# Designed miniproteins, single chains: the designs that were tried, part 76

Each design is a single chain, and the fold is of that chain. pLDDT is the mean over its residues in the fold that is shown.

## One batch from the design tools (miniprotein)

Design m2790
Fold by ESMFold2-Fast:
Structure m2790 (fold): chain A 73 residues (1-73)
Amino acid sequence: KAEEYIKKAEEALKKGDFETAKKYALEALREDPSSVKKIGEILKEKYETASEEEKKKLKEIEDAVLREYIRLQ
């Protein structure tokens, strides 16, 4: 379920595992495109405490999620 993938993405973000976070964010989106709002919220929350290097990784995830969301329209 999309909710489970979102939780796994959030857990990965807390651990600094941006590759795993990206994987689960995209899986959540493919399972339920409406999850894009919740994915955006967890990325924004992490961004508030992120280093400059981490912000670049978060932007890559956000860009990938938005591109996939548009494709799924």
Scores: mean pLDDT 84

Design m2791
Fold by ESMFold2-Fast:
Structure m2791 (fold): chain A 69 residues (1-69)
Amino acid sequence: MEVIVEEIELPADADLDAAARELAAELEKQGALVQRVTPAVERNGRWVATVVAIRDGVLHIHRLVAPVP
């Protein structure tokens, strides 16, 4: 299975939990199988949330990242 990792940078004022839920919903509307949505956590001075989905036999790992203000 092919694996694609993509990092999406958002502004510091972005709600990563909302953005991750919106991305997961959009991917499901497009026929993807959402495997996991992680809660937004602060790690090493940045906010991180991850959405993992399978589409057409390809595993997509979307990492949403925002700087801490």
Scores: mean pLDDT 81

Design m2792
Fold by ESMFold2-Fast:
Structure m2792 (fold): chain A 79 residues (1-79)
Amino acid sequence: DYAQKGAQLYAQNKPEEAIKYFEEALKIDPNNVGAWYILGLAYYKLKEYEKAIEYLEKALKIDPKNVVAKLALEEIKSK
């Protein structure tokens, strides 16, 4: 599972590798909210703030009740 592998790589502090796996996961299932969410966090870790915001907003568009994506987006926009 590309999304599961991406999440493991993100947890291991390998955001660039995690991004590649989440991009593959999203080609298979573009409605994978978790993949959009962690992709946003991975870009935030790389200090790519505009991309992080874009992908977190994508997660919220698919699931408006995703509290963790909403909180992450508020934190990034506060900068």
Scores: mean pLDDT 83

Design m2794
Fold by ESMFold2-Fast:
Structure m2794 (fold): chain A 56 residues (1-56)
Amino acid sequence: DAELAAEAGKLAEEAEKLGKDNEETQKLIEEAYEAARAGDMETALELARKAVETAK
């Protein structure tokens, strides 16, 4: 789903900016990218959202 992929990408970018010094946030971002590469857009979106929340 192109919309889910785009939203997951935006959230991952936001988390990367907010939590660049947060190890947990970085791990969640890496897992989100891995899920996206595997084609699991739903998991990628969920992980990206958690990364943003952890970064805040």
Scores: mean pLDDT 77

Design m2795
Fold by ESMFold2-Fast:
Structure m2795 (fold): chain A 73 residues (1-73)
Amino acid sequence: SKKEEAEKLYKEGLEAYEKGDYEKAAELFQKANDIYPSAATYYELGKAYKALGKTEEAQAYFKKAWDLAAEAS
């Protein structure tokens, strides 16, 4: 399913982030989010962009993560 495909990309993104490959992590989280958007994926995108020094983009992703989490609650 699309959800399973997105979860695989999300896990690969987490692994890339742990290795300090923030650019690859951002690419993988973006692909996951394009297939199946989630608060968790937006949050991880924000973290990756923050690590890359892209603070404004990071804040936008954190806001999307918050908004989606608030809708689910």
Scores: mean pLDDT 86

Design m2796
Fold by ESMFold2-Fast:
Order: C-alpha cells, then sequence, then structure tokens
Structure m2796 (fold): chain A 60 residues (1-60)
C-alpha cells in the first residue's frame, strides 16, 4: 500500500477507537481497507493499531 493509503487507514482506526471501538477492531477495519486497495493486510493491521494507539503510521 502507498503511504497515503496507510495514513488514511490509520486515521480511520484512530477515529474509530476514539468513538469507543476497541483497538483490535479498529486495526482489523484498517487491515480490511488496505486489503481492498490491493495492499498487505498485515501492513494495514499494523498501521491501524498504531493509529488507534495514537502513534505514527509505519511506512508500508
Amino acid sequence: ATREQTEKAAKGAREAAESGMSVEVAAALAAHQIEEMGGDREAGYRAGKAGALGEEAPDA
């Protein structure tokens, strides 16, 4: 996945976690979004988890 796609997924996961969603569920949603874009699901999960925890998204 591109850096922009990864950052967008991480931002979505952060917003989901702030709305009361668990970190694991928010990360899984980010993983699914990246997978649908043709990226690596694991990279999406890691980015989503970082976003949900308020950390910077890792490079894809």
Scores: mean pLDDT 75

Design m2797
Fold by ESMFold2-Fast:
Structure m2797 (fold): chain A 59 residues (1-59)
Amino acid sequence: SHHARAEALLAEAERAIAAGDYRRAGDLVTQALSLAGDDEALRARAVELGRRAKEVADR
């Protein structure tokens, strides 16, 4: 389902952040948001991961 794929993309984004690959994390978050539709919890998690990736990259 789109939800299961969005969740998988967010899990990959978390691993990308842990590896220091903030560009890849941002791309994965964007893909997850396109698949999340109206799922508020999924969208909120994607937004938070994107924020974290940006903050750490600016350090």
Scores: mean pLDDT 81

Design m2798
Fold by ESMFold2-Fast:
Structure m2798 (fold): chain A 82 residues (1-82)
Amino acid sequence: SAMEKALGLGEALLGLAEAQPNDVINEIGADAGVEGLEEVLKDVTDPEAKKALEEAIELLKKKSKVGELKEPAQRAIEAASK
């Protein structure tokens, strides 16, 4: 389901943010991450999960530090776990 995919992506992003918080998101990682999150976002209807995924997409597009994905990832996990 879309919620299962959102949960899986949230867990992957959280793990990455905790393992490499000071790394800057590179162009390849940004492009792949945006495509994957946008595909899941099409089927996500929960407002909190949708907002968290949209915030993660914006951070990827800005090529922010990987650690900045931690908060949106945690919120996506929480929303998808309900």
Scores: mean pLDDT 79

Design m2800
Fold by ESMFold2-Fast:
Formats: structure tokens, sequence, C-alpha cells
Structure m2800 (fold): chain A 70 residues (1-70)
């Protein structure tokens, strides 16, 4: 998946019901590249995962607010 573009990752995530933000998708690709290179420390990987979880949580909160406003 190191060859995936940001747009391709977002499209693939949507196929499985995940709506990734551009920021979350960038963090996933960055983490995957670092892991493939063997350069990511466990602490860096944990931070990337945490930021992805935060972005996903914020997206879910925004979706809930939009649904309430509709």
Amino acid sequence: WEELTLEELIAEARKIGLDLTEEAARLVLEGARKEAAGEASPEELEEIVRRIAEAAGRLAELEAKLAAAA
C-alpha cells in the first residue's frame, strides 16, 4: 500500500464503511511508509495511531452534529 495515493486510500476506506479525513489518510500512509522502512519507533507508531483515532472521533462527532442540524 506504499504505492497508494491519498485519494485511493480514502476511496478504499469508503468501500468498507470508513470515512477517512485527508489528515487521517495522510497519517496512515506516513505510518505505513515508516513501518515498511523499519524506521518507525514503537512510540511514533503509537502517536500516529492515537492521532488517527482522534481524527476519526472528531469526524463521528461532526457527522452527529450535521445529522442533528438536518
Scores: mean pLDDT 62

Design m2801
Fold by ESMFold2-Fast:
Structure m2801 (fold): chain A 59 residues (1-59)
Amino acid sequence: SEKDLLLKILEELEKELRRLEEEGAPQEEIDRIRNEIRNMRESSTYPEVKKRAEEILKK
């Protein structure tokens, strides 16, 4: 389903975000991934997707 695909994308983005943070990547790269997650939160109609994106961004 579209919801499951979006949740999978969020999982992959969260893993990438954590890797960038652990590696001490430039803030610009970290912000790029955070902005992608924020865009998914704002554009999605699925409450589960919005909630998961918000949880990732809160960390």
Scores: mean pLDDT 86

Design m2802
Fold by ESMFold2-Fast:
Structure m2802 (fold): chain A 70 residues (1-70)
Amino acid sequence: STTFEKLKLLQEAVDAIVNGADEKEVLDRLSEKLREIYEKQGYSQHTIDAMVKAAVLSVKRRAEILLKNK
């Protein structure tokens, strides 16, 4: 369930940016939600920072690719 929740959040963030939402606001909200999930799972702050950074970068790159193909 937690893995599905994370994947859904990433996909929703990509879709929001592609549909014209403000990238900074979408990524800030995604970061906050992911931090809450990882904190509940008991990860260290250093691990959370690395995982959130990787997720944000993945969403940003995917949205850029989709926007360039329009």
Scores: mean pLDDT 86

Design m2803
Fold by ESMFold2-Fast:
Structure m2803 (fold): chain A 92 residues (1-92)
Amino acid sequence: GEMAKKGAEYAKKQAEKAGLEAEAEVKGNTVTITLKGADVSQQVAALAGAVAAEFAGAEAEAKVSGDTVTVTITGKDAEIAEKGAREVGRSL
């Protein structure tokens, strides 16, 4: 929904401020954030964001492939998905 989209947009903007190329996609209550050009410290920050999303009540997975990090956040509802995505953005 609209709330999950707001979280995704926030995370994308924070990633771009950190110097990353970022894409965010929302499907139902799942937010997928793709970060390109991430150095090791930014990769660790994205993983910390996934952990923070889990503390917000979401399910979160982070995958690293080269300099690309993909964080998938699934909430039981759009509000939890938004909170999880915001936690990922806040970590960057």
Scores: mean pLDDT 85

Design m2804
Fold by ESMFold2-Fast:
Structure m2804 (fold): chain A 71 residues (1-71)
Amino acid sequence: GSGAVRNARRLLETARRALEGAKEMTPEEIQALADSIERQADALKAHYTDPEVQALADELRRIAEELRKRA
């Protein structure tokens, strides 16, 4: 894959690790993290038409939604 796919995979790995640590976070910290992940996903979708990057960005958005439900 291109550098964009590698970067998107890295962001997804970081987001998944953050979700695992969410139990140690305040509701405000969880909300801020979800906002950050959603902004990263939106940027990927805006800048890349690669189907793999689009799919990874959609997965990031789902992680952000799951975080918001825990806040």
Scores: mean pLDDT 83

Design m2805
Fold by ESMFold2-Fast:
Structure m2805 (fold): chain A 75 residues (1-75)
Amino acid sequence: TLEEVRRLLEEAREALEAGDAERALRLLKQAYTLASPVSPLIAEDIARAMEAAEAGDLEGAIRLLEGTVTFIDLV
C-alpha cells in the first residue's frame, strides 16, 4: 500500500507541476485514503499538501509532497 501511495503522490506532483489542481486533489484524496490505516504521519502530510493545493499554493503543495515521498523511502 505504501508503494501505491508513493505512485499516487508522484502523479499528484506531476499534476501540480502542470497546474492541474483538480487532478492533483483527486490523486491526493486517494493517497490519503490508502495512507490513513497504514501511517497517520504520512496521511497528515498528505492532508497538508491537499490544503496547500486547495488554497492555490501549488509550489507549497509540491514541496510538501517531495518531503512525504522522501519519508516513505525511509520506511
Scores: mean pLDDT 82

Design m2807
Fold by ESMFold2-Fast:
Structure m2807 (fold): chain A 56 residues (1-56)
Amino acid sequence: SREALAQSLLADAEAVRRTGEEVAAASTPEEGKQILAAADRTVADLREVAARILER
């Protein structure tokens, strides 16, 4: 279903967020900042796609 696909994308977004935090914590402060910014962008994109699926 569309709902199942959207929930799968939201789960993927949470996995990306968690992995980004773990990698950033293991990195230098400057690298960590860049990693977190990239993860945040990917999470936002996945959540936006999930929202569009649920809307349509």
Scores: mean pLDDT 85

Design m2808
Fold by ESMFold2-Fast:
Structure m2808 (fold): chain A 67 residues (1-67)
Amino acid sequence: SMERELVLRLVGLELRKIGLELEIELLKEKLKSVSGKEKEELEKKIEELEKEIEEIEKEIERLREEL
């Protein structure tokens, strides 16, 4: 059914979001021990991952409205 397919996709998006949040936490931990250009590159990577999470959250909201 359409509802089952939407629920499975929603679960998949939530799991992907959790994976990205864990990656951000690992990068934030690494950020404590780096400086200069490496720090700037890690901060940029964290920002990119946070934007990806925002896009996933918007997709989750859209799918919830379809249920």
Scores: mean pLDDT 87

Design m2809
Fold by ESMFold2-Fast:
Structure m2809 (fold): chain A 68 residues (1-68)
Amino acid sequence: MPSPDERMYAETLAFFEEQARTMSPEELRRLLEGLREVLEQARAAGDEATAAFFEELIEILERILEEK
């Protein structure tokens, strides 16, 4: 069984994926710009866990944007 933290991580990603599918391409592009900014801040701070999360989230959202 995945840990509660692993489940929370997966559920959070799934939630954002579902939300992104309902967004317009313009709204999704704006969200991606904000997330990329947060990712760069996390990388600059050496927060590898936060950077990994936003990197995975951005990849999922970019894939959804390509499908629109």
Scores: mean pLDDT 79

Design m2810
Fold by ESMFold2-Fast:
Structure m2810 (fold): chain A 72 residues (1-72)
Amino acid sequence: MLELSEEEREELIRAARELLEEAVKGLESGSISVSEAVALATAAALLYAAAGDNELAKEAMKRVEEAIKKAE
């Protein structure tokens, strides 16, 4: 397995957070499609998992599901 420094893990978590925020806000503004939001959230979840945080990965997927429900 690839060993990451704490700084590298923090960078992955930051990148994941930015992708997740883009997905949620893009759905709320209508700037992106549901499929695009799912792709961004999936990428965010993979980055969280790569950083070793499976709970944040699960939360990311739940958050995008809630945003999709609100967007209809």
Scores: mean pLDDT 80

Design m2811
Fold by ESMFold2-Fast:
Structure m2811 (fold): chain A 80 residues (1-80)
Amino acid sequence: HSMISTLSSTSVRSIVGVNTSTGSRMRPIMSRMTSYVRRMTTGSPSYRRRIRRRIHRLNSRSGRIYRTMNGRIRRIFSRS
């Protein structure tokens, strides 16, 4: 579905933002996601399916990490 490609692009931009704010933690994830997106564009349909699954897993993990971290920061600041 085309929405997934749009969301992946937005996620990459979000990861770049996190990298500039929090440091180098997200750099490896961003690099791998960019590589997978490029391969998905040039790969065969079967290969693209497999890469989409890997991108989805990577995106879910990075999203969860960011959400958890942001939630903890918000809770600390709300106490003050």
Scores: mean pLDDT 55

Design m2812
Fold by ESMFold2-Fast:
Structure m2812 (fold): chain A 92 residues (1-92)
Amino acid sequence: GAVEEAEEAAREAARYGMEAADKGGDAAGGAAAAVAAAGAAAGARIGPEEGVRAAEGAAEAIRAAGERGGDRELAERGVEAARRAAEAARAA
C-alpha cells in the first residue's frame, strides 16, 4: 500500500544519501541523511502530514550532503527517492 511505498522510497533515499556523503568523506552528513530518511519512513506510518514533512526534511539533508563535496548524482537520486516518499505518504 501507500505506506509501504513511502517506507521503501525513504529507505532508498537513505541509501543514496549515505553513498553520496561517503564519496565526499562526510560521515556526519551521511548519518544526518540516514536519520532524516528513517524519520520519513516512520512519519509515513503516523500520517500524511508527518510523512510529507519528514520526507521533505530527508530531501534537504541529502541535497546538503551532495553540496558538501559528496556525489551530486547520487544525492539527486536520493532527493528523487525522498520526493517519491512524500508523494506516497500524501496518498496514504
Scores: mean pLDDT 79

Design m2813
Fold by ESMFold2-Fast:
Structure m2813 (fold): chain A 99 residues (1-99)
Amino acid sequence: MKIELSGGGEVAPGGSLRLTGKVSGFSLKDYTVTWSRQAPGKPREIIASISPDGKTQKVHPLYKGRVTLSYDYEKNTVYLDIRDLRPEDEAEYFVEAKK
C-alpha cells in the first residue's frame, strides 16, 4: 500500500494550494484517509479525515472553512485543498490510509 504525495511548494499569504495523494495497491473505497501536518518545533497533528464513501469529512476546528477534502475514485486519488494560506500553514504534510 502506497500514497504518493505531490503539489507542495511556496505560495504567497492569502493564496491557495492543492496537495495530491495518488494511491496504489489498495482501493480508497475501503479506507479512511487522514491528512496531518507537522510544523517546526511542534507535534504532528491531524487536520482532516474523509470516510471510505467520501460522505463523512472531519476537519479540525482550527482549519474549518479553509480546508476541503475530495476523492477522485476513477483516478484512485485524494486531494487536500487549503485556502487563505497563513504563515502558520508552513509545515510538513502527511497523508495516510487506515481501516
Scores: mean pLDDT 74

Design m2814
Fold by ESMFold2-Fast:
Structure m2814 (fold): chain A 61 residues (1-61)
Amino acid sequence: MEVKLSPEAEKLLEEGIRYAKEGKLEEADRKFLEAVLVAVEEGLDPQAVAAQINARLAEAL
């Protein structure tokens, strides 16, 4: 399942993945939440966005 994120949402997702790789899970969660909020404001389904974040996180880890 692939959703096309805006550059703003993509940037927040990338920052979240970086924090997760550093073991900063609270900071990572905050960035993922910000990415979801931006994408939802852009009209994307929250469940689809969450699935995309989980897929990207699994790919990165």
Scores: mean pLDDT 79

Design m2815
Fold by ESMFold2-Fast:
Structure m2815 (fold): chain A 82 residues (1-82)
Amino acid sequence: MEEAKKRLEEEKQLLLKTGEESIKVAKSIGPDYQKLMEQALQSGLGLVNGFMEEGRYEEGAEAAREMTEQMKEATKKLEEEA
């Protein structure tokens, strides 16, 4: 349980950092892309926080990891189009 909670915290921090960088890239392309990335990050954090409130730390950590991967993929596609 303690290790799963620590893993969730680490994955959530990675999601936040990845989201911030994705928002910066999106902002350089246009305000509409910035808003989309901001909304995606908020939705992802909401999902992760939901699992945390339920004590489902392992599922929350996996959700955070999946969101981080999705943010990285979206950022790469934006950079390729820029």
Scores: mean pLDDT 82

Design m2816
Fold by ESMFold2-Fast:
Structure m2816 (fold): chain A 56 residues (1-56)
Amino acid sequence: SAMDRALAEAYAAGAAAVAEALGPGATSIQKHADEAREAARRGDAEAAREASLAAG
Protein backbone atom coordinates (compact mmCIF):
# COMPACT_ATOMS: atom_id res chain seq x y z
CA SER A 1 0.00 0.00 0.00
CA ALA A 2 1.02 3.66 -0.28
CA MET A 3 1.26 3.84 3.51
CA ASP A 4 3.57 0.80 3.69
CA ARG A 5 5.78 2.30 0.97
CA ALA A 6 5.95 5.67 2.77
CA LEU A 7 6.71 3.97 6.09
CA ALA A 8 9.41 1.78 4.48
CA GLU A 9 10.98 4.88 2.87
CA ALA A 10 10.99 6.65 6.27
CA TYR A 11 12.79 3.71 7.92
CA ALA A 12 15.30 3.54 5.04
CA ALA A 13 15.95 7.30 5.33
CA GLY A 14 16.63 6.95 9.06
CA ALA A 15 19.07 4.09 8.50
CA ALA A 16 20.78 6.05 5.70
CA ALA A 17 21.23 9.07 8.00
CA VAL A 18 22.94 6.91 10.65
CA ALA A 19 25.15 5.26 8.00
CA GLU A 20 26.13 8.67 6.56
CA ALA A 21 27.00 10.03 10.03
CA LEU A 22 29.21 7.02 10.87
CA GLY A 23 30.84 6.76 7.43
CA PRO A 24 31.97 3.87 5.21
CA GLY A 25 34.14 2.31 7.94
CA ALA A 26 30.97 1.29 9.83
CA THR A 27 30.54 -1.78 7.59
CA SER A 28 27.74 -3.46 9.60
CA ILE A 29 25.72 -0.21 9.76
CA GLN A 30 26.23 0.38 6.01
CA LYS A 31 25.04 -3.17 5.28
CA HIS A 32 21.86 -2.70 7.34
CA ALA A 33 21.20 0.70 5.71
CA ASP A 34 21.50 -1.01 2.29
CA GLU A 35 19.06 -3.72 3.46
CA ALA A 36 16.56 -1.05 4.58
CA ARG A 37 16.88 0.70 1.18
CA GLU A 38 16.22 -2.59 -0.65
CA ALA A 39 13.17 -3.30 1.55
CA ALA A 40 11.87 0.23 0.81
CA ARG A 41 12.31 -0.34 -2.95
CA ARG A 42 9.89 -3.28 -2.72
CA GLY A 43 7.53 -1.50 -0.25
CA ASP A 44 8.25 -3.91 2.63
CA ALA A 45 7.75 -1.74 5.72
CA GLU A 46 8.39 -4.62 8.16
CA ALA A 47 11.73 -5.58 6.57
CA ALA A 48 12.73 -1.90 6.35
CA ARG A 49 11.92 -1.43 10.05
CA GLU A 50 13.99 -4.47 11.10
CA ALA A 51 16.98 -3.35 9.00
CA SER A 52 16.71 0.23 10.33
CA LEU A 53 16.69 -1.02 13.95
CA ALA A 54 19.80 -3.11 13.23
CA ALA A 55 21.53 -0.02 11.74
CA GLY A 56 20.80 1.95 14.94
Scores: mean pLDDT 83

Design m2817
Fold by ESMFold2-Fast:
Structure m2817 (fold): chain A 63 residues (1-63)
Amino acid sequence: MLRPGDIVRALRDVPEIPGIILGLKKGDLVRVLEVYPDGTVRARNLATGKEGWVGTSNLEKVD
């Protein structure tokens, strides 16, 4: 399970919806900021510096 502070990797491209959905490219490193019980996270894309929401199914924990 993901937790706030985790560094995770994007498993796939996710199109950005500004102010709503965090845009991702496959392989992007992402810092988890908040985890919600519905299976979403608020996160920051470390490649772009942008923040937004994305489903946990799009992310993988980095070792």
Scores: mean pLDDT 82

Design m2818
Fold by ESMFold2-Fast:
Structure m2818 (fold): chain A 55 residues (1-55)
Amino acid sequence: GPPEEAARNILRSYERGRTSLSREDVERVAEAAASGKDGEEAFRNGARAHVEAQA
């Protein structure tokens, strides 16, 4: 779906307790998803990039 839709789904999953990520991590991934074309791929890439950036 579009990046905005993916970002909303990520935040909703957090709100409903369906993710093991912290709020801060979820928000970072949602922001990355909103910046990409493919929300799902942006989500995966954002999460990976966040982890790699802290390495």
Scores: mean pLDDT 57

Design m2819
Fold by ESMFold2-Fast:
Structure m2819 (fold): chain A 70 residues (1-70)
Amino acid sequence: EVEELLKRAEELAKEGLRAYLRGDYATALELFEQAIRLAEEALKIDPESKEAKELLEAIRNGKAFVEQQA
């Protein structure tokens, strides 16, 4: 279900942010990558999902930000 994938992606992204705040950049990047995969799967199931598109963009921005710090 799209809703379950998006909820899990959001939870992983939040864990990634917490890892980043602890200075664990490697873990943060892995968590963001997992979140991106789930959001991409949700978008494949429902290509018109605004929630999936917005979440995917937000997580990708977060990953890019962390990559600049690493």
Scores: mean pLDDT 84

Design m2820
Fold by ESMFold2-Fast:
Structure m2820 (fold): chain A 68 residues (1-68)
Amino acid sequence: MSEELLKLVQKILGTEYGVPKEEIEKLDSSEKVQEWINKHSPSEEEKLELAEKLVEKAIEEYEKEHPK
């Protein structure tokens, strides 16, 4: 995951999933984000769905912040 996508995923986790800033600061790598998804998703289906939604929303936010 790129640094920019990671930052956008962190923003989405805070705004849409209510993750506290202290926990978001710990999610400073793609591996830690994946670990968070694994811990908070009770099934493989939910893990995939959450990962897809996070990436999709991160791309949308990137487009809003970089309209050029």
Scores: mean pLDDT 73

Design m2821
Fold by ESMFold2-Fast:
Structure m2821 (fold): chain A 63 residues (1-63)
Amino acid sequence: MAEEIREELYRLAKELLARGASLEEVERAMQEKARELGEKTGLKVEVRVDKETNKITVEVSEA
C-alpha cells in the first residue's frame, strides 16, 4: 500500500518532468495527488521538494 502510493506519485512526477513541467508544477501536482491518496487510504502522505538538489521525497506513514 505505502509502496503503491509512492510509486504512483513518482510516476506522476516522471511524466510531468518528461513533458517539461517545472519543479514547482510537479510539486503542486504531487501534493494534490498525495492529498487525494491520503483521503482514499487513510494514510498520511507528504511530498517535499528540495530545490537545492532538485530531489523529490515522498513520505507515507500511518495517520
Scores: mean pLDDT 78

Design m2822
Fold by ESMFold2-Fast:
Structure m2822 (fold): chain A 60 residues (1-60)
Amino acid sequence: MHWSEEQKKNIREYLKTQSIENLQVLLDVLRSQARRTGDPLIAESAEIVEEVLEEKKKEE
């Protein structure tokens, strides 16, 4: 079970508007929820947040 490519694009666009600090907090929350629930969509969301966070770190 995965997000569509369009949904992933929309999520990435939204996340790019967030600060590095906000993305770090969000990543921690999503990773904790993925471990607790085993939900693959939450796990995939955490991966997208991690990708955007790493891109932002390279820009700063």
Scores: mean pLDDT 78

Design m2823
Fold by ESMFold2-Fast:
Structure m2823 (fold): chain A 96 residues (1-96)
Amino acid sequence: MRKKRIQELANKSVAARLMEVAAQWIEEISTSPEARKLAREARDKFAEAVKLYDQAIEAYENGDFETADKLYEEADKLMTEGSKLLDEAEKIVRAE
């Protein structure tokens, strides 16, 4: 169970890093100042989610499951918020 949970968190950290790269790319290709602002805000949230997922892995490895669960929940919230911002940025770019 412990190894499976750590692998799940590692997979989520990788997904967050991929979303951060996607947000950076949308910011770079967009001609809209509003889309670039939304993509930048999404990137910052995904970067914070990566940090929290990595901290959750460390907490699980140290046996601090309560701290790990709180960090995981905070990271998932940031992923949800970042995804909404990125979706709004993509809608603006698609309307160009």
Scores: mean pLDDT 86

Design m2824
Fold by ESMFold2-Fast:
Parts: structure tokens; C-alpha cells; sequence
Structure m2824 (fold): chain A 78 residues (1-78)
């Protein structure tokens, strides 16, 4: 439902803020862990909005690619 998607997006945002706080403290390992949890929440939200099994499979694949890109960007910040 829309309410569940909103809750997952709010969770992802909170985890992203925790990742930033961890980076500011110099804890890259904690930041990466929080980012992975944020991406899991975003993927779950996307899957709830999917209309077909094929679209769900594509969103799962894209979610993995987005995580890899964000991890690369996080490494560039160090």
C-alpha cells in the first residue's frame, strides 16, 4: 500500500542520514552497512509498486546496480 511504501522511503532516508553521520565520525564500515540497509528498503518499496513479475525482476537487477554505483561514490568521498 501507499502507506507502506511511504514508511519504507522514510526508513531509507533515516538510514542514509545514519550513513552520513557514520562517515563524519570516520566509520566507513558502519556507513556501508547503513547504505546497504537503505537500498534494501528502497528495493522493497519499488517491488510493492511493480505491476508485473517481469517489472519486479528488472527492478531487483537495477537495485543491485544502483547499490554498486553508490558504494563507488562513497569510496570517492574517502
Amino acid sequence: TAARVEALLARARALGEQALAALQAGDVEAALAHLREAHAALLEAALLLAESEAERAELERKGAETLEQNLAELEALG
Scores: mean pLDDT 80

Design m2825
Fold by ESMFold2-Fast:
Structure m2825 (fold): chain A 56 residues (1-56)
Amino acid sequence: LSLAERIVQHETGLSREQLDEIRAAQTEEELEAIAKKYGISLKQAKDAKDFLLAEG
């Protein structure tokens, strides 16, 4: 895991596979669906997406 993945995992409690779903999301609607599925806020999902993209 990268440092970014470890930080996001600690903040959200999501597994590596769940973080991969966030990374793969193409739209805000997909992020909202993932957030609802895993019990996190849309803001947390968007922040996680931005953080993971910044490490690319």
Scores: mean pLDDT 76

Design m2826
Fold by ESMFold2-Fast:
Structure m2826 (fold): chain A 68 residues (1-68)
Amino acid sequence: TEKELLELIRKLAEEKGLDVEEMEREAREAIKILKENPEEFKEALEAVAKKKGPPELQKVMELLMKIL
């Protein structure tokens, strides 16, 4: 699931013309922080997921929930 999340972030960065390597680095750091504080972030992630943003954001949130 982490691999799927990183692949999705790379794809989105490429599509938007962002620095793929920089975005991947930031994503890895964010995942690490979330893993260190899963209880604190789990409720926040669930609340954001329920508000139904763009499909890409929903997929990212779903994968983050599975990693935690």
Scores: mean pLDDT 67

Design m2827
Fold by ESMFold2-Fast:
Structure m2827 (fold): chain A 73 residues (1-73)
Amino acid sequence: SRAAALQVAAGLLIVAAEITGSPEDVRKAVDLLEQLPVEEINPKLIEEVYRVAKRLGDDETAKRAEELMEKAK
């Protein structure tokens, strides 16, 4: 499905960002997740975006991940 494909792509981008230290990749990951209804997003992916973004100093992307977690409540 489209939701599954976007989440797989986001997961790969998160792993790439963690290996390469590229904040652009974790930002692309959250861009993909934001295309989905929050109820369809694997919450572990949102948590991983937050952790990697914080580690790389991308506070804007970390805030976007927090906002997705807030909507999931």
Scores: mean pLDDT 85

Design m2828
Fold by ESMFold2-Fast:
Structure m2828 (fold): chain A 64 residues (1-64)
Amino acid sequence: SAEEGQGIANTAKISAEEAKELGAEEAAKLLEETAKKLEELAKKGEAEEAKKLAEETGEKVSKL
């Protein structure tokens, strides 16, 4: 649902802000870019694609 996608996008935005405060600038940048894409997917109602992108981004952040 679009509401579910918006929730995922909002979580990514908060995570980006937290990463920036912790000095994890590379992770923050990745999360900010992902949040923009998640917002787009949420507007299209593509909640499953939003979940997949969020998971992929989390994996990339964990590798940093």
Scores: mean pLDDT 78

